# Ledger of designs, part 96: designed miniproteins, single chains, continued (4)

Each design is a single chain, and the fold is of that chain. pLDDT is the mean over its residues in the fold that is shown.

## One batch from the design tools (miniprotein)

Design m15538
Fold by ESMFold2-Fast:
Structure m15538 (fold): chain A 55 residues (1-55)
Amino acid sequence: SEELERAIEVIEQARTLSPEERHALYLKFARELHEKGLTHEEIARIVQEAIDRVR
């Protein structure tokens, strides 16, 4: 999905950031998904799938 592909990009970007910057980036990304109408469960699932793919 487009959301999963974007999540993978966000996680790859976060790899180069400090823990504080990573946290801010993840919060911004979660807000973007919520604004698109995704539920907390859907957002959590997409993020977990993206993490699993970048390992």
Scores: mean pLDDT 81

Design m15539
Fold by ESMFold2-Fast:
Structure m15539 (fold): chain A 58 residues (1-58)
Amino acid sequence: SAADEEARRVAEAGRAALEAGDLVAARMGVQELYDHFGDNPVARELAAELEAEIRRAE
């Protein structure tokens, strides 16, 4: 769905921020996935994965 595709783009932007060392922007990506897509199972999975990657980077 369009929502799933948008959630994947948000997650990819968050991961790119994490790879650039911008932990604040990466965490904002997680927050956006929960706030705007919170009932979407794809967005929840992507948010959980990005959150785990952020924890590993710390």
Scores: mean pLDDT 83

Design m15540
Fold by ESMFold2-Fast:
Structure m15540 (fold): chain A 68 residues (1-68)
Amino acid sequence: SAAEQVAAARSALLRDPLDPARWVAYVRALVAAGQPERAAGVARGVLTNLGDLFTPEQRAELEAIAKL
C-alpha cells in the first residue's frame, strides 16, 4: 500500500539521512499516499537545510513538490 511505501521510505531515510535518493523516495511516497502538503513541507525543509546533497535533477523535482 501507499502507507507501507511511506513507512519503508522513512525507515530507509532514518538508516542513511545523508543519502539524497532516500529523501526523494520519501517525498515521492508522501505524494503517492495523498499527503501533498506534508510532502511539500519535507521538500522545502530538505532544500533549505541539505540542498547541496542533491543533483540538479533531484533539486528540480523537490522544488516542484515544494510548490504543492
Scores: mean pLDDT 88

Design m15541
Fold by ESMFold2-Fast:
Structure m15541 (fold): chain A 70 residues (1-70)
Amino acid sequence: MAQEYVKMAEAARKAGDYGMAAAYYVMAAKLSNTKEAAKLYREAGRNYEKAGNKKLSDIYFKKAEELEKK
């Protein structure tokens, strides 16, 4: 479930594994409604940015913005 992936993302983030945290937030977003997915994609973008992956960070920030536009 989405909530389980969010917990896994939080655990990975606390461990300093920002790339894995971001991946779990993406998985949670795919299982969520539009408004919740927008928040989770933005969180994924932030964690990819902290991981130094600017390309993935930009992709997920744009995805969150597109969902918020609706």
Scores: mean pLDDT 84

Design m15542
Fold by ESMFold2-Fast:
Structure m15542 (fold): chain A 65 residues (1-65)
Amino acid sequence: MEKELQEKAKENLAELIAARIASEAGVPTEELLPVVRKAAAEGSNLYEAHQKATAAAREKAAELL
């Protein structure tokens, strides 16, 4: 049960981070979402998930510019 709540929180973080960085970079959120979700899922906790998701989003946005 605790694992499910953490997974849902990571999913919500990924969506928020993808939307934010996509807006900042001027790229479609849909292009960032798959990479950001995967990175967030690899985090062992919410802090690590946030860091990994943010890094992945920035890297993908830079690739698309």
Scores: mean pLDDT 80

Design m15543
Fold by ESMFold2-Fast:
Structure m15543 (fold): chain A 91 residues (1-91)
Amino acid sequence: MEYLEKAKEAGEKAKKAKESEEAGKAAEEAGREAVLAAKYGSPEEALEAGLAAAEGASAAAEKAKTVEASLKAGAGAAAAGAAAGAGKAAL
């Protein structure tokens, strides 16, 4: 589904971003797309999207140099965890 692909792409972008703000924005985007995958996709898609977004958020948190970048990484991690948890619970 489109949301799973977007979550995986944004998660990879967060892992590969060199700038902390870009990594944070990508992590927040990955988390948002993972939540949409959980709402509109299968439980398997929700779990996969959530796990991919969580990896991106972890990488963004390690790169965070500003409060704003750290908050965006945190928001992405929270959304990713919610999506993964929802998927796992439904399996």
Scores: mean pLDDT 83

Design m15544
Fold by ESMFold2-Fast:
Structure m15544 (fold): chain A 72 residues (1-72)
Amino acid sequence: TDELVAALVEGDYDAMAKQLEATTDPQAVRDAMLAAARRIKEQFPEISLDEALRMVEGAVATVRALLAKRRG
């Protein structure tokens, strides 16, 4: 969703947590991560798309770990 992409680009961990809990389709999450990576690349042309995608993947993994700890 546009909201998940925006949260990923902005690095808003609270918005990411909310949108990741709402987005149950793994493919939709992957598509949003790639869209966010491309937006980051557009803002910072010096980084590669792979680097931007790794940054987004790291943020998602961090948020998911925090959500898991909150429930444990």
Scores: mean pLDDT 80

Design m15545
Fold by ESMFold2-Fast:
Structure m15545 (fold): chain A 64 residues (1-64)
Amino acid sequence: MEFILFIPRQLIDRPYLLPGDVVKIGDAELEVLEVLEYSGDGFIVKARLLKGKIPEEVKVLKEL
């Protein structure tokens, strides 16, 4: 399943994300397909869910 997500900055251990990055947030494993925006509060990304459930701290902006 693919989504456009807002990921809060505090959930990411690096200053930026790149396409192809795999991030683990709680039980979720997400592949970053595109970085759409770097906001002050976090990242807007197109991502694929590889494992688990999207956590409450990550906002689902659009299901693809």
Scores: mean pLDDT 83

Design m15546
Fold by ESMFold2-Fast:
Structure m15546 (fold): chain A 57 residues (1-57)
Amino acid sequence: SKVEENIKKGLEALEKGDYEEASKYFREAALQAIKDGNIDLAIEYSRLAVEAEEKAK
């Protein structure tokens, strides 16, 4: 699914220290989760996106 693809890419970016890229993928995963009606998953990946963005500073 689109959610799973974006989660995988976000995690790969996080492992490489590409925090800006990880944040973008986690944001996209959260958006796709909203479209799928999975609010809990959307909240989780929104939080991960914010954490990655903070590390990118």
Scores: mean pLDDT 85

Design m15547
Fold by ESMFold2-Fast:
Structure m15547 (fold): chain A 61 residues (1-61)
Amino acid sequence: SSQEQQLRDDYNRRVNEVSREMQARLDGLTDENERNQVVLEAQKRLQEIHAEYQRRLAALS
């Protein structure tokens, strides 16, 4: 449905935003531990975005 497509488009935009922000932060970092923390933070944000997408998608059923 158009609502499902809208949710997927929103999900994709948010995922791309997190990826872009993560890459920008990593470009300034050389320390492995700091880089690992940036990646972990991005993974947590992606999990939240995915959970929100799944919840909203289920509400359309």
Scores: mean pLDDT 88

Design m15548
Fold by ESMFold2-Fast:
Structure m15548 (fold): chain A 77 residues (1-77)
Amino acid sequence: MRPTLEEARQALEAARGTIEKAKKYLDEGNVKEASKYSIAAMVVLTAARVLAADHPELEPEIDELYKEIRELGKKID
């Protein structure tokens, strides 16, 4: 079974939601929770990347989300 474009998009939405939660915790000064959600976002985005393997049109969005996670990691360290 091959993942559909819809399944890949849903996985990317999950990754975005996790990144936004990490940003919210960081903005609130809760570095511990921000770190946990940043790690969770990396795991979710990696899974979404696998689901999006047949959908190269999603690569720019995936690259942008990886960049956001890297920038969060720099602020959390």
Scores: mean pLDDT 81

Design m15549
Fold by ESMFold2-Fast:
Structure m15549 (fold): chain A 56 residues (1-56)
Amino acid sequence: MSPEEVAQKVKDKLLKEGFSKEVAEQSARAAKTAVTAGASPELAIEGGIELGRQLE
C-alpha cells in the first residue's frame, strides 16, 4: 500500500465518521509520514485514525 493510499484511507474514514476536514487532513498527513518512515501501512492507518480522535 502506497503512502498516498494510506493517507486517503485515513482521510476517508475520519470524514465518513463526521470529523472535520482539518482533523482528517492532519491525521492523513501523519499516517503518510509514518508509513514513509517505515511503519507498516496497517499501523500507520490505525495511528492516524487514533490521532484524529485525539485532535477532536
Scores: mean pLDDT 82

Design m15550
Fold by ESMFold2-Fast:
Structure m15550 (fold): chain A 83 residues (1-83)
Amino acid sequence: SLEEIQEHVPSLSKEQIEELKKVFNKYDKDGDGTIPKSKLEDFLKDLGLNPSKEEIEFLKSFITGDKIDFLTFLGLVEIYLSL
């Protein structure tokens, strides 16, 4: 549920999580629940965010593979907003 998801990212409101899911679904072209790591910068810019190169490199350090699931993505957004 949105309530359970918000517990993993307490700095994000339910409304923010719903907006993030809409943008995530746009990048999840295969419908498999993941987006390519290479699209992280484009994704953040589509959200109206403007990450620096250093911030992108820092966020990428939390990604263990070539793809990002929605919960991992929410965690990365929360980390970015705390920078």
Scores: mean pLDDT 78

Design m15551
Fold by ESMFold2-Fast:
Structure m15551 (fold): chain A 113 residues (1-113)
Amino acid sequence: MEEEELEEVKRRIEAAAKAVEETAKEAKKAGAAMSEQDLQDIVDAVKSLPAVIEGMLKSGQVKTVREALEMLAGATSGAVGELISAVARALLEGKSPEEVAELAAEKVKELAE
């Protein structure tokens, strides 16, 4: 059950990561105010979320995927923190891969302005 829940969350994060990467590329092309490095940091942060959640579970920092997401939803430091928090909250709300991807893309657009 925990393993199946983690795999479902990973699929939703993969959808978000793809949307974030595509939106960051379009922001660069449009001459966004955010630097190329900051845009890459956002992409890398979302892509690393599955490994972060697995690490939290393996270390005993959290006992459930839900607890990991609740901790990540509290991460609000800078653009990376705001995006991680938004994605974690969408996952906690049980949003579909498409809904999580759309929310993540909109957040990147907001942050890149």
Scores: mean pLDDT 80

Design m15552
Fold by ESMFold2-Fast:
Structure m15552 (fold): chain A 85 residues (1-85)
Amino acid sequence: MMKELEEAGKRAAEAAVEDALTRSPEFGARALKTLIESLYLADKEVARRTADHGRKLAEEASKRDAEAGKKLLEAVEEGLKRIEE
């Protein structure tokens, strides 16, 4: 159950990063931030792990598109900030 939520979160984070690279950096960043915030309401540890996974994907994305990578990293940091109350 928790593992299924974590796996779904990771897949959604991967989709958000790909959207940032292929559609719009702003759209993908918003999707990633919303995902982290939504997961926090269900399980804060799953939200943190999803944010960590998204951060790693964003760092890889920055090698392909620096602007998309930057916006994705900012989205992860903003999502994590909401987790910290």
Scores: mean pLDDT 82

Design m15553
Fold by ESMFold2-Fast:
Structure m15553 (fold): chain A 63 residues (1-63)
Amino acid sequence: GPVLLARIGKDYTAKTADEISVKKGELVRILEVVDKNWVRAEVLSTGEVGLLPTEVIELVGPA
């Protein structure tokens, strides 16, 4: 499917090894919607990949 680009709306600190930490304003690529509460994303500036809560994600559209 089309890759989505999104902006982080608020800071998040990883709580498990499968999660990533992000800061408000960072750009991420959405790789997979895991469920209603979690996405798998790549941080564009670092290349770091992991799980993020959907509530910190703001969609900006297809890449």
Scores: mean pLDDT 84

Design m15554
Fold by ESMFold2-Fast:
Structure m15554 (fold): chain A 98 residues (1-98)
Amino acid sequence: MKEKELRREAAIHATAAALEVVAADISGNDPEVRKQAAEAVREHGERIAKLLEEMGKPEQAQKVRDLANEAAESLEKGDFDKAREKVLEMIRVVDEAL
């Protein structure tokens, strides 16, 4: 029940992070949009990490934080391919943890 709600919330945030990368890519290299997307990805990653910690999965939480930061740094540099790769890996970590 509560655990199912935590899993659903983590999945929603992971999906939102992926959509932020797609939105930034289709914006055509606007630095302000990339910066906002990077901040959003970091925030989603941190929310997922806190949910994973509440579920007793601190190793997965740290991996999600690391992947979200790497995706955000890639977005800030305009490397959308690497950003997508890192967010997809973050989604895989979340799925494996659930």
Scores: mean pLDDT 82

Design m15556
Fold by ESMFold2-Fast:
Structure m15556 (fold): chain A 57 residues (1-57)
Amino acid sequence: DKEEFIEKVKERFKEKGEVTYEDIKKAMAEFLGLKSPEEIDKLSKEEQEKIRKKLAE
């Protein structure tokens, strides 16, 4: 479930763990069902911001 996945990622970032750019890209890619984290760079800025806010908020 994508909602559960987002919550777990947020909890991991807030509670413990070093938040790296790679971790964020990987989480976003899995949230979107993308093949690789690199595909995040192909998304529009608006879509990236929306997902980032959902994960980081």
Scores: mean pLDDT 64

Design m15557
Fold by ESMFold2-Fast:
Structure m15557 (fold): chain A 62 residues (1-62)
Amino acid sequence: MYVTVLVSVDDISKVKPLIESLGGRVLAYLGGNRLLVEVPEDKIEDLKKLPGVKSVDEPRPL
């Protein structure tokens, strides 16, 4: 299953290819080096470990 998460990064140009390598995609650029990213649920922990990723805010269960 895919989930949408808010990601804070240090450099968008360096982190974007790494997100795409995990099967994720950038949906929006929110300013302040924040990205709205769609990623496979099983890859959230890998996303948090990427170089240049400062934080990942997981979606709140509804």
Scores: mean pLDDT 77

Design m15558
Fold by ESMFold2-Fast:
Structure m15558 (fold): chain A 61 residues (1-61)
Amino acid sequence: KREEAIRIAEEAAVRTLALDPSASLEEIKAAAREAMLKAGFSEELAEEVLREHPIRFAPAL
């Protein structure tokens, strides 16, 4: 489900920032994408989540 994918993406973003508070937005998005793919979600859904649902914990640009 999209909701599960979003939750996994946000958890991955939080973990990335916890390990490296200076992580770039690109690194955070890459970690979120990989986490969704490892959980069995499609690449298409992962890209949709990253495009349409802003990651709350991403650094400001």
Scores: mean pLDDT 72

Design m15559
Fold by ESMFold2-Fast:
Structure m15559 (fold): chain A 78 residues (1-78)
Amino acid sequence: SALIEEAKRLLEEAEEAYRAGDYETALRLAQKAFDLAVKAGAPKELILRALELAIRAAGTLGDEETVRALLQQANEVA
């Protein structure tokens, strides 16, 4: 699926942004990867990987509200 390949690409970019210390970009790209993965019916492993990175980035930014929302979504996927 083209959407699954785009989600993987966005997740790789999000991981690179996180390693570079650009947590705002990492969060944005990880959330977009999550949205595309869900819409594409991607494997649960890809969806959870995107959520995990988004949670980590939001946590580093101190965005407690976003962390709580993402944790709830992760529990629903698992």
Scores: mean pLDDT 88

Design m15560
Fold by ESMFold2-Fast:
Structure m15560 (fold): chain A 61 residues (1-61)
Amino acid sequence: SKKEVAEKLLALVQAKQAEAALKALNANAALFTQAQRDALTAALQAGDYAQAETLLKALAS
């Protein structure tokens, strides 16, 4: 399920939907480590879609 959630988050990031991605991340917070949540939240809040995409591709592997 973590891989499937990461793939859905990746699709939202590729669509430039940061708020929807943050909501989905928070709804599935238990599937991610604190470090992963912090890094993704920081990237999404900064509008750094390239960094968010890089992180999510690693998590979807």
Scores: mean pLDDT 84

Design m15561
Fold by ESMFold2-Fast:
Structure m15561 (fold): chain A 85 residues (1-85)
Amino acid sequence: ALEKLREIEEIALEGVRAYRAGDYKKAAELFRRAAEEARRHAEEIAAYGESLGVPREEARRGLEEVTLRTLEAKAAEAEAKARAQ
């Protein structure tokens, strides 16, 4: 779980770097990959949150309502900018 969280964070940070460089196509791809990995490993991530003292349901809601929505919104924004180029 911790290893997967680090991997997702690394992908998202690469997305931020690509976005800042104006490579919106690459940024969109990376943000979508980060969201897909987070969704695929949602139960592991929620279980890890629970191990840190966050109720599992709250950890799951945080993943869905904050992390996934943020990554999906960033991907959509980057994708729209890539299409405009």
Scores: mean pLDDT 81

Design m15562
Fold by ESMFold2-Fast:
Parts: structure tokens; C-alpha cells; sequence
Structure m15562 (fold): chain A 86 residues (1-86)
């Protein structure tokens, strides 16, 4: 189904951004680590929910959570990249 394929594509993109954000954590100053980790964990939690809905065949709910996971992953990566520009 188109919704299943879209959800899978968004989830893959979210995983890529989570991986990139996690790799950058080693260079994040200590004072920003708690917020950076919190943002990454939020994205991971939403991605896990999307995967759970996909396994249940609930493709509309999976797509919604996949979109939320991607937005959360983008927020995490953007925060880390902005911190590293300082």
C-alpha cells in the first residue's frame, strides 16, 4: 500500500538522521549533552511506535508516527549542528 511504503521511507530517513545525530554526540559540549540525548531518545521512541504500528498493519497510524519521528530526528540533528557551529 502507498501509506505503508511512505511510512517505511520516512522511517528509513528518520533512522539516518538519528544515526548522524548520535555520531555527532562525541563532539557536543558537556552542557548540551542532556538536551541532545533527550531529543535523540524522543525520535527513537516515535520511530519505535511507528514500527509497532507497521507490524500491526495499522498503516495510517504508522505513517503519522513516522512523520512525527522524522520531525523529531530533524529537530535533534538541527540542535546538535547549531551547537557545533558555536
Amino acid sequence: SMKEEEARQLMERARELIKRATELLKDVPKEYIPKAIGLILRAIGLLWQAELYLKQGKYEEALQKAKEALRAAEEALNFIEEVLKK
Scores: mean pLDDT 91

Design m15563
Fold by ESMFold2-Fast:
Structure m15563 (fold): chain A 79 residues (1-79)
Amino acid sequence: SELEEAERRALELEERLRETYMPTPEAAKAFAERYRDEIQAHWAAMQERIGVTGVPLSEEQKLELLRGLEEFLERLLAE
């Protein structure tokens, strides 16, 4: 399914990002500090697109969230 494929892609990108920029706890902390504003902007944009509260996420909303995450992770890996 598209959802399973998106979940798999997100996990692969997360693993690659961790290995590249966050191989130690100290590196992970430094990365988080460096990209704080970008991370906050991404989460704000995702909240606006998906909606805030009150109902369980649909499969379509989950797919949109995962695609947004994939795009964000790919952007970070390109830098």
Scores: mean pLDDT 71

Design m15564
Fold by ESMFold2-Fast:
Structure m15564 (fold): chain A 81 residues (1-81)
Amino acid sequence: MEDIIRQTIDVVSDQIRQAQGFIDTGDPDQIQYARQQIDQIISRLDTVISFSQQNNVSDDIFQRVQDQRSRARDVRSRADS
């Protein structure tokens, strides 16, 4: 179970980095695509947070999920700038 959450964190971290790259291009189409990706990532992380709370995962793993959600929200905010 925790291994699945760790794998999700790794995948999400890479996806957030890729979305940041699209935003940094300044291309409106790529920025719009990055917004859609980040919105999906945030939705997925909200599901993982809910699951983690119900299954009493370690505080360390729970904190990592929350950190990724905060990163995703920051990237989403940058897309609107």
Scores: mean pLDDT 82

Design m15565
Fold by ESMFold2-Fast:
Structure m15565 (fold): chain A 70 residues (1-70)
Amino acid sequence: PSQEEIDAETEVALAEIQLAVAKISNTPLSDEEIKRLEEMLKRLEELAKQGYPDAERVAKDIKELIEKNK
């Protein structure tokens, strides 16, 4: 695979890890944590447009988590 494909898959995997950690915390997310998730969401939405289906799934889960913690 190309470096671009590896980078994209790595970003999706890291977002999944961050999402899992946030779910385990079971406390309201800090403003900094919400901002970090929003930044990841924007990047995942770009990757979803490029055809990475896992990016679309993770983006949806992050949106739900952000909405729950507002």
Scores: mean pLDDT 76

Design m15566
Fold by ESMFold2-Fast:
Structure m15566 (fold): chain A 55 residues (1-55)
Amino acid sequence: SAALEEARRLEEEARRLREEAARLIGQGSDPKAVQAAYERAEEAERRARELRERL
């Protein structure tokens, strides 16, 4: 279904954003950039959960 496909896409996006945040930490990047990546990942995970609950 379209909703399941969207949920899986958001889950993959969240995973990549968390991996990006870890990479930024390793590179000594701005803490605000790291926090923004984590917040974006959390939002994507939240949206994915909502979509799955509607299936």
Scores: mean pLDDT 84

Design m15567
Fold by ESMFold2-Fast:
Structure m15567 (fold): chain A 68 residues (1-68)
Amino acid sequence: SMGEEARRLVLEAANLGHRAVVTLEDGSQLTADGRRPTSVAAALLLLIGSEGKRVRVESPLGTVEGIA
């Protein structure tokens, strides 16, 4: 699912020390930073809680956008 791809991108970016920006359907944003484990955990929980909603994840590794 796009939700699985979005979570994978957050984790891969974090593993490489990059940041990923998570954008929700309402336009709110959260930055997952691989140097701040709590920010990565928050982003993953947010994506899990966004099932059936539009999400976008942007990182230097690429972008994932769709319904979680």
Scores: mean pLDDT 86

Design m15568
Fold by ESMFold2-Fast:
Structure m15568 (fold): chain A 84 residues (1-84)
Amino acid sequence: MAEEGKRYAEEAARAGEAGDLVGAAEYAGKASVAFEKAGELRASMAAGVGAVAAGAGAASGAVEEGGRAAARAARVAAAGDEAG
């Protein structure tokens, strides 16, 4: 359900804000899958962008930048397209 996707997106945002890029990527990925199953393709895409941003931040050591980008993308996914 879309509600499960929103819950995962909220967890991804919190992980990103805390600098937990691995957690942010995991929850954003789960949010993307949950939104896709619910037919919420825009939210699924936003969550997927969050997962990529978290992964890139982890790989590059840009923890703050990657965390902020992942948190923003996850919040857009949780709110739908109205926030992006």
Scores: mean pLDDT 75

Design m15569
Fold by ESMFold2-Fast:
Structure m15569 (fold): chain A 83 residues (1-83)
Amino acid sequence: ATAADWKAKLEQAGYKVTDNSTASGSAEQNEKNKAAILEALYNLLVENGVTFENIPKELREQVTQLLINAKKAGKEITLNIQF
């Protein structure tokens, strides 16, 4: 699944997803990282599960911060990730 696929699933579940990320470097790696973050957020917010097994430590910290922000903002997710 792509980042766009996971964004669509989150939006179908009632979340608003805004991508304000500044991406430089490898487009393929940035896509993988965004897909992993959005998948983790979907699993945590929609499936009521916890999964960090398939994401690097640095991305796990970003996911945690995004989860806290989404909880405060009431179903709004804003990606401010610098790759």
Scores: mean pLDDT 68

Design m15570
Fold by ESMFold2-Fast:
Structure m15570 (fold): chain A 71 residues (1-71)
Amino acid sequence: MMEELARRLREEIERLVRAETLEEAEAHERRALEAAERLAELDFEKALETVAEAQRELREEAEALAERLEA
């Protein structure tokens, strides 16, 4: 379940960044927060590790995007 929740959190954050309208952005923000809250309800230490992994993956994706835009 941790992997599924982490994946959902990452997907909602990615959709938030790609949202074309404020309504879409708000919907994805709500879903991301819901996934984060569910992660917190599991094992607190494991939840922090899972969120940290998702944040690292998002950072790497953002860096890759920046490099592509510079090329």
Scores: mean pLDDT 70

Design m15571
Fold by ESMFold2-Fast:
Structure m15571 (fold): chain A 103 residues (1-103)
Amino acid sequence: MKVIILADSEENAERLSAALEAAGFEVLEKRVFPSGVISHDEFKKILKEAIEKGAILVIDERIEVVGKGTTELVELLDQTPKVVYRPERLDETIARIKALAAA
């Protein structure tokens, strides 16, 4: 199973990546957003990439998507398997990704 990581820090991206690779997942990409903010347009591009590559999107809880939603964004969100990552709940994050991979 393939994953794309969106993290608020390099440390969180590396920690999550190592744990997911140890669990047997392929980490395609790690993106770091030090401001904790992703624009609507950037998020839409990431969702399209995840769909194209058949990847599960793993998003840090601290990252906020800013901007007004569009119909295209809502449709992309519905099509993209995604998990919200909490640094204090790493085991829960891995379990959720495994559940999505099994569905």
Scores: mean pLDDT 78

Design m15572
Fold by ESMFold2-Fast:
Structure m15572 (fold): chain A 70 residues (1-70)
Amino acid sequence: SEEWKKLKEEQKRKTAIMLEAMRELRDVTDFEKQKEILEEKIRKANPLDQEALNKLLKTLESSRAILAAG
C-alpha cells in the first residue's frame, strides 16, 4: 500500500529529526538549556517535524521528573 510507504517515510523523517536534536543536546547537561534548544528548534521547524520534536520534549520532561523523584 502507498499509505504504508508514506507512513514509513514519515517515521524515518521523524527519527532523523529527533536524532539530530539529540546530538545537539549531547554535551548540554543543564535541563533549562536543553529545553531552550528544543523549543527554538520547534519554533523553526515545519508542522510535521514539530510533532516529533514536541514528543522528544515531553520525553525529556518525563525523564527529568522520574530522575527528580528518585
Scores: mean pLDDT 77

Design m15574
Fold by ESMFold2-Fast:
Structure m15574 (fold): chain A 64 residues (1-64)
Amino acid sequence: SAQQAAQLSQQGQQAFDQGDYEKAVQLYSQAVSLGGGLEPLADALEALGRHKEAEELRRREAEE
């Protein structure tokens, strides 16, 4: 649901702010599966050095 996606995105943001980028990717990925935005996931992937995956997600979001 949108509410669950929002909650997971908020938890992902907390993990990101703490420097736990791996946890942020996990939480944001779950949020995306429930209809959440792709941008926070792309930012977390960039922070982990996963630049190709981040670029692909941003490209997909820009096309929609």
Scores: mean pLDDT 81

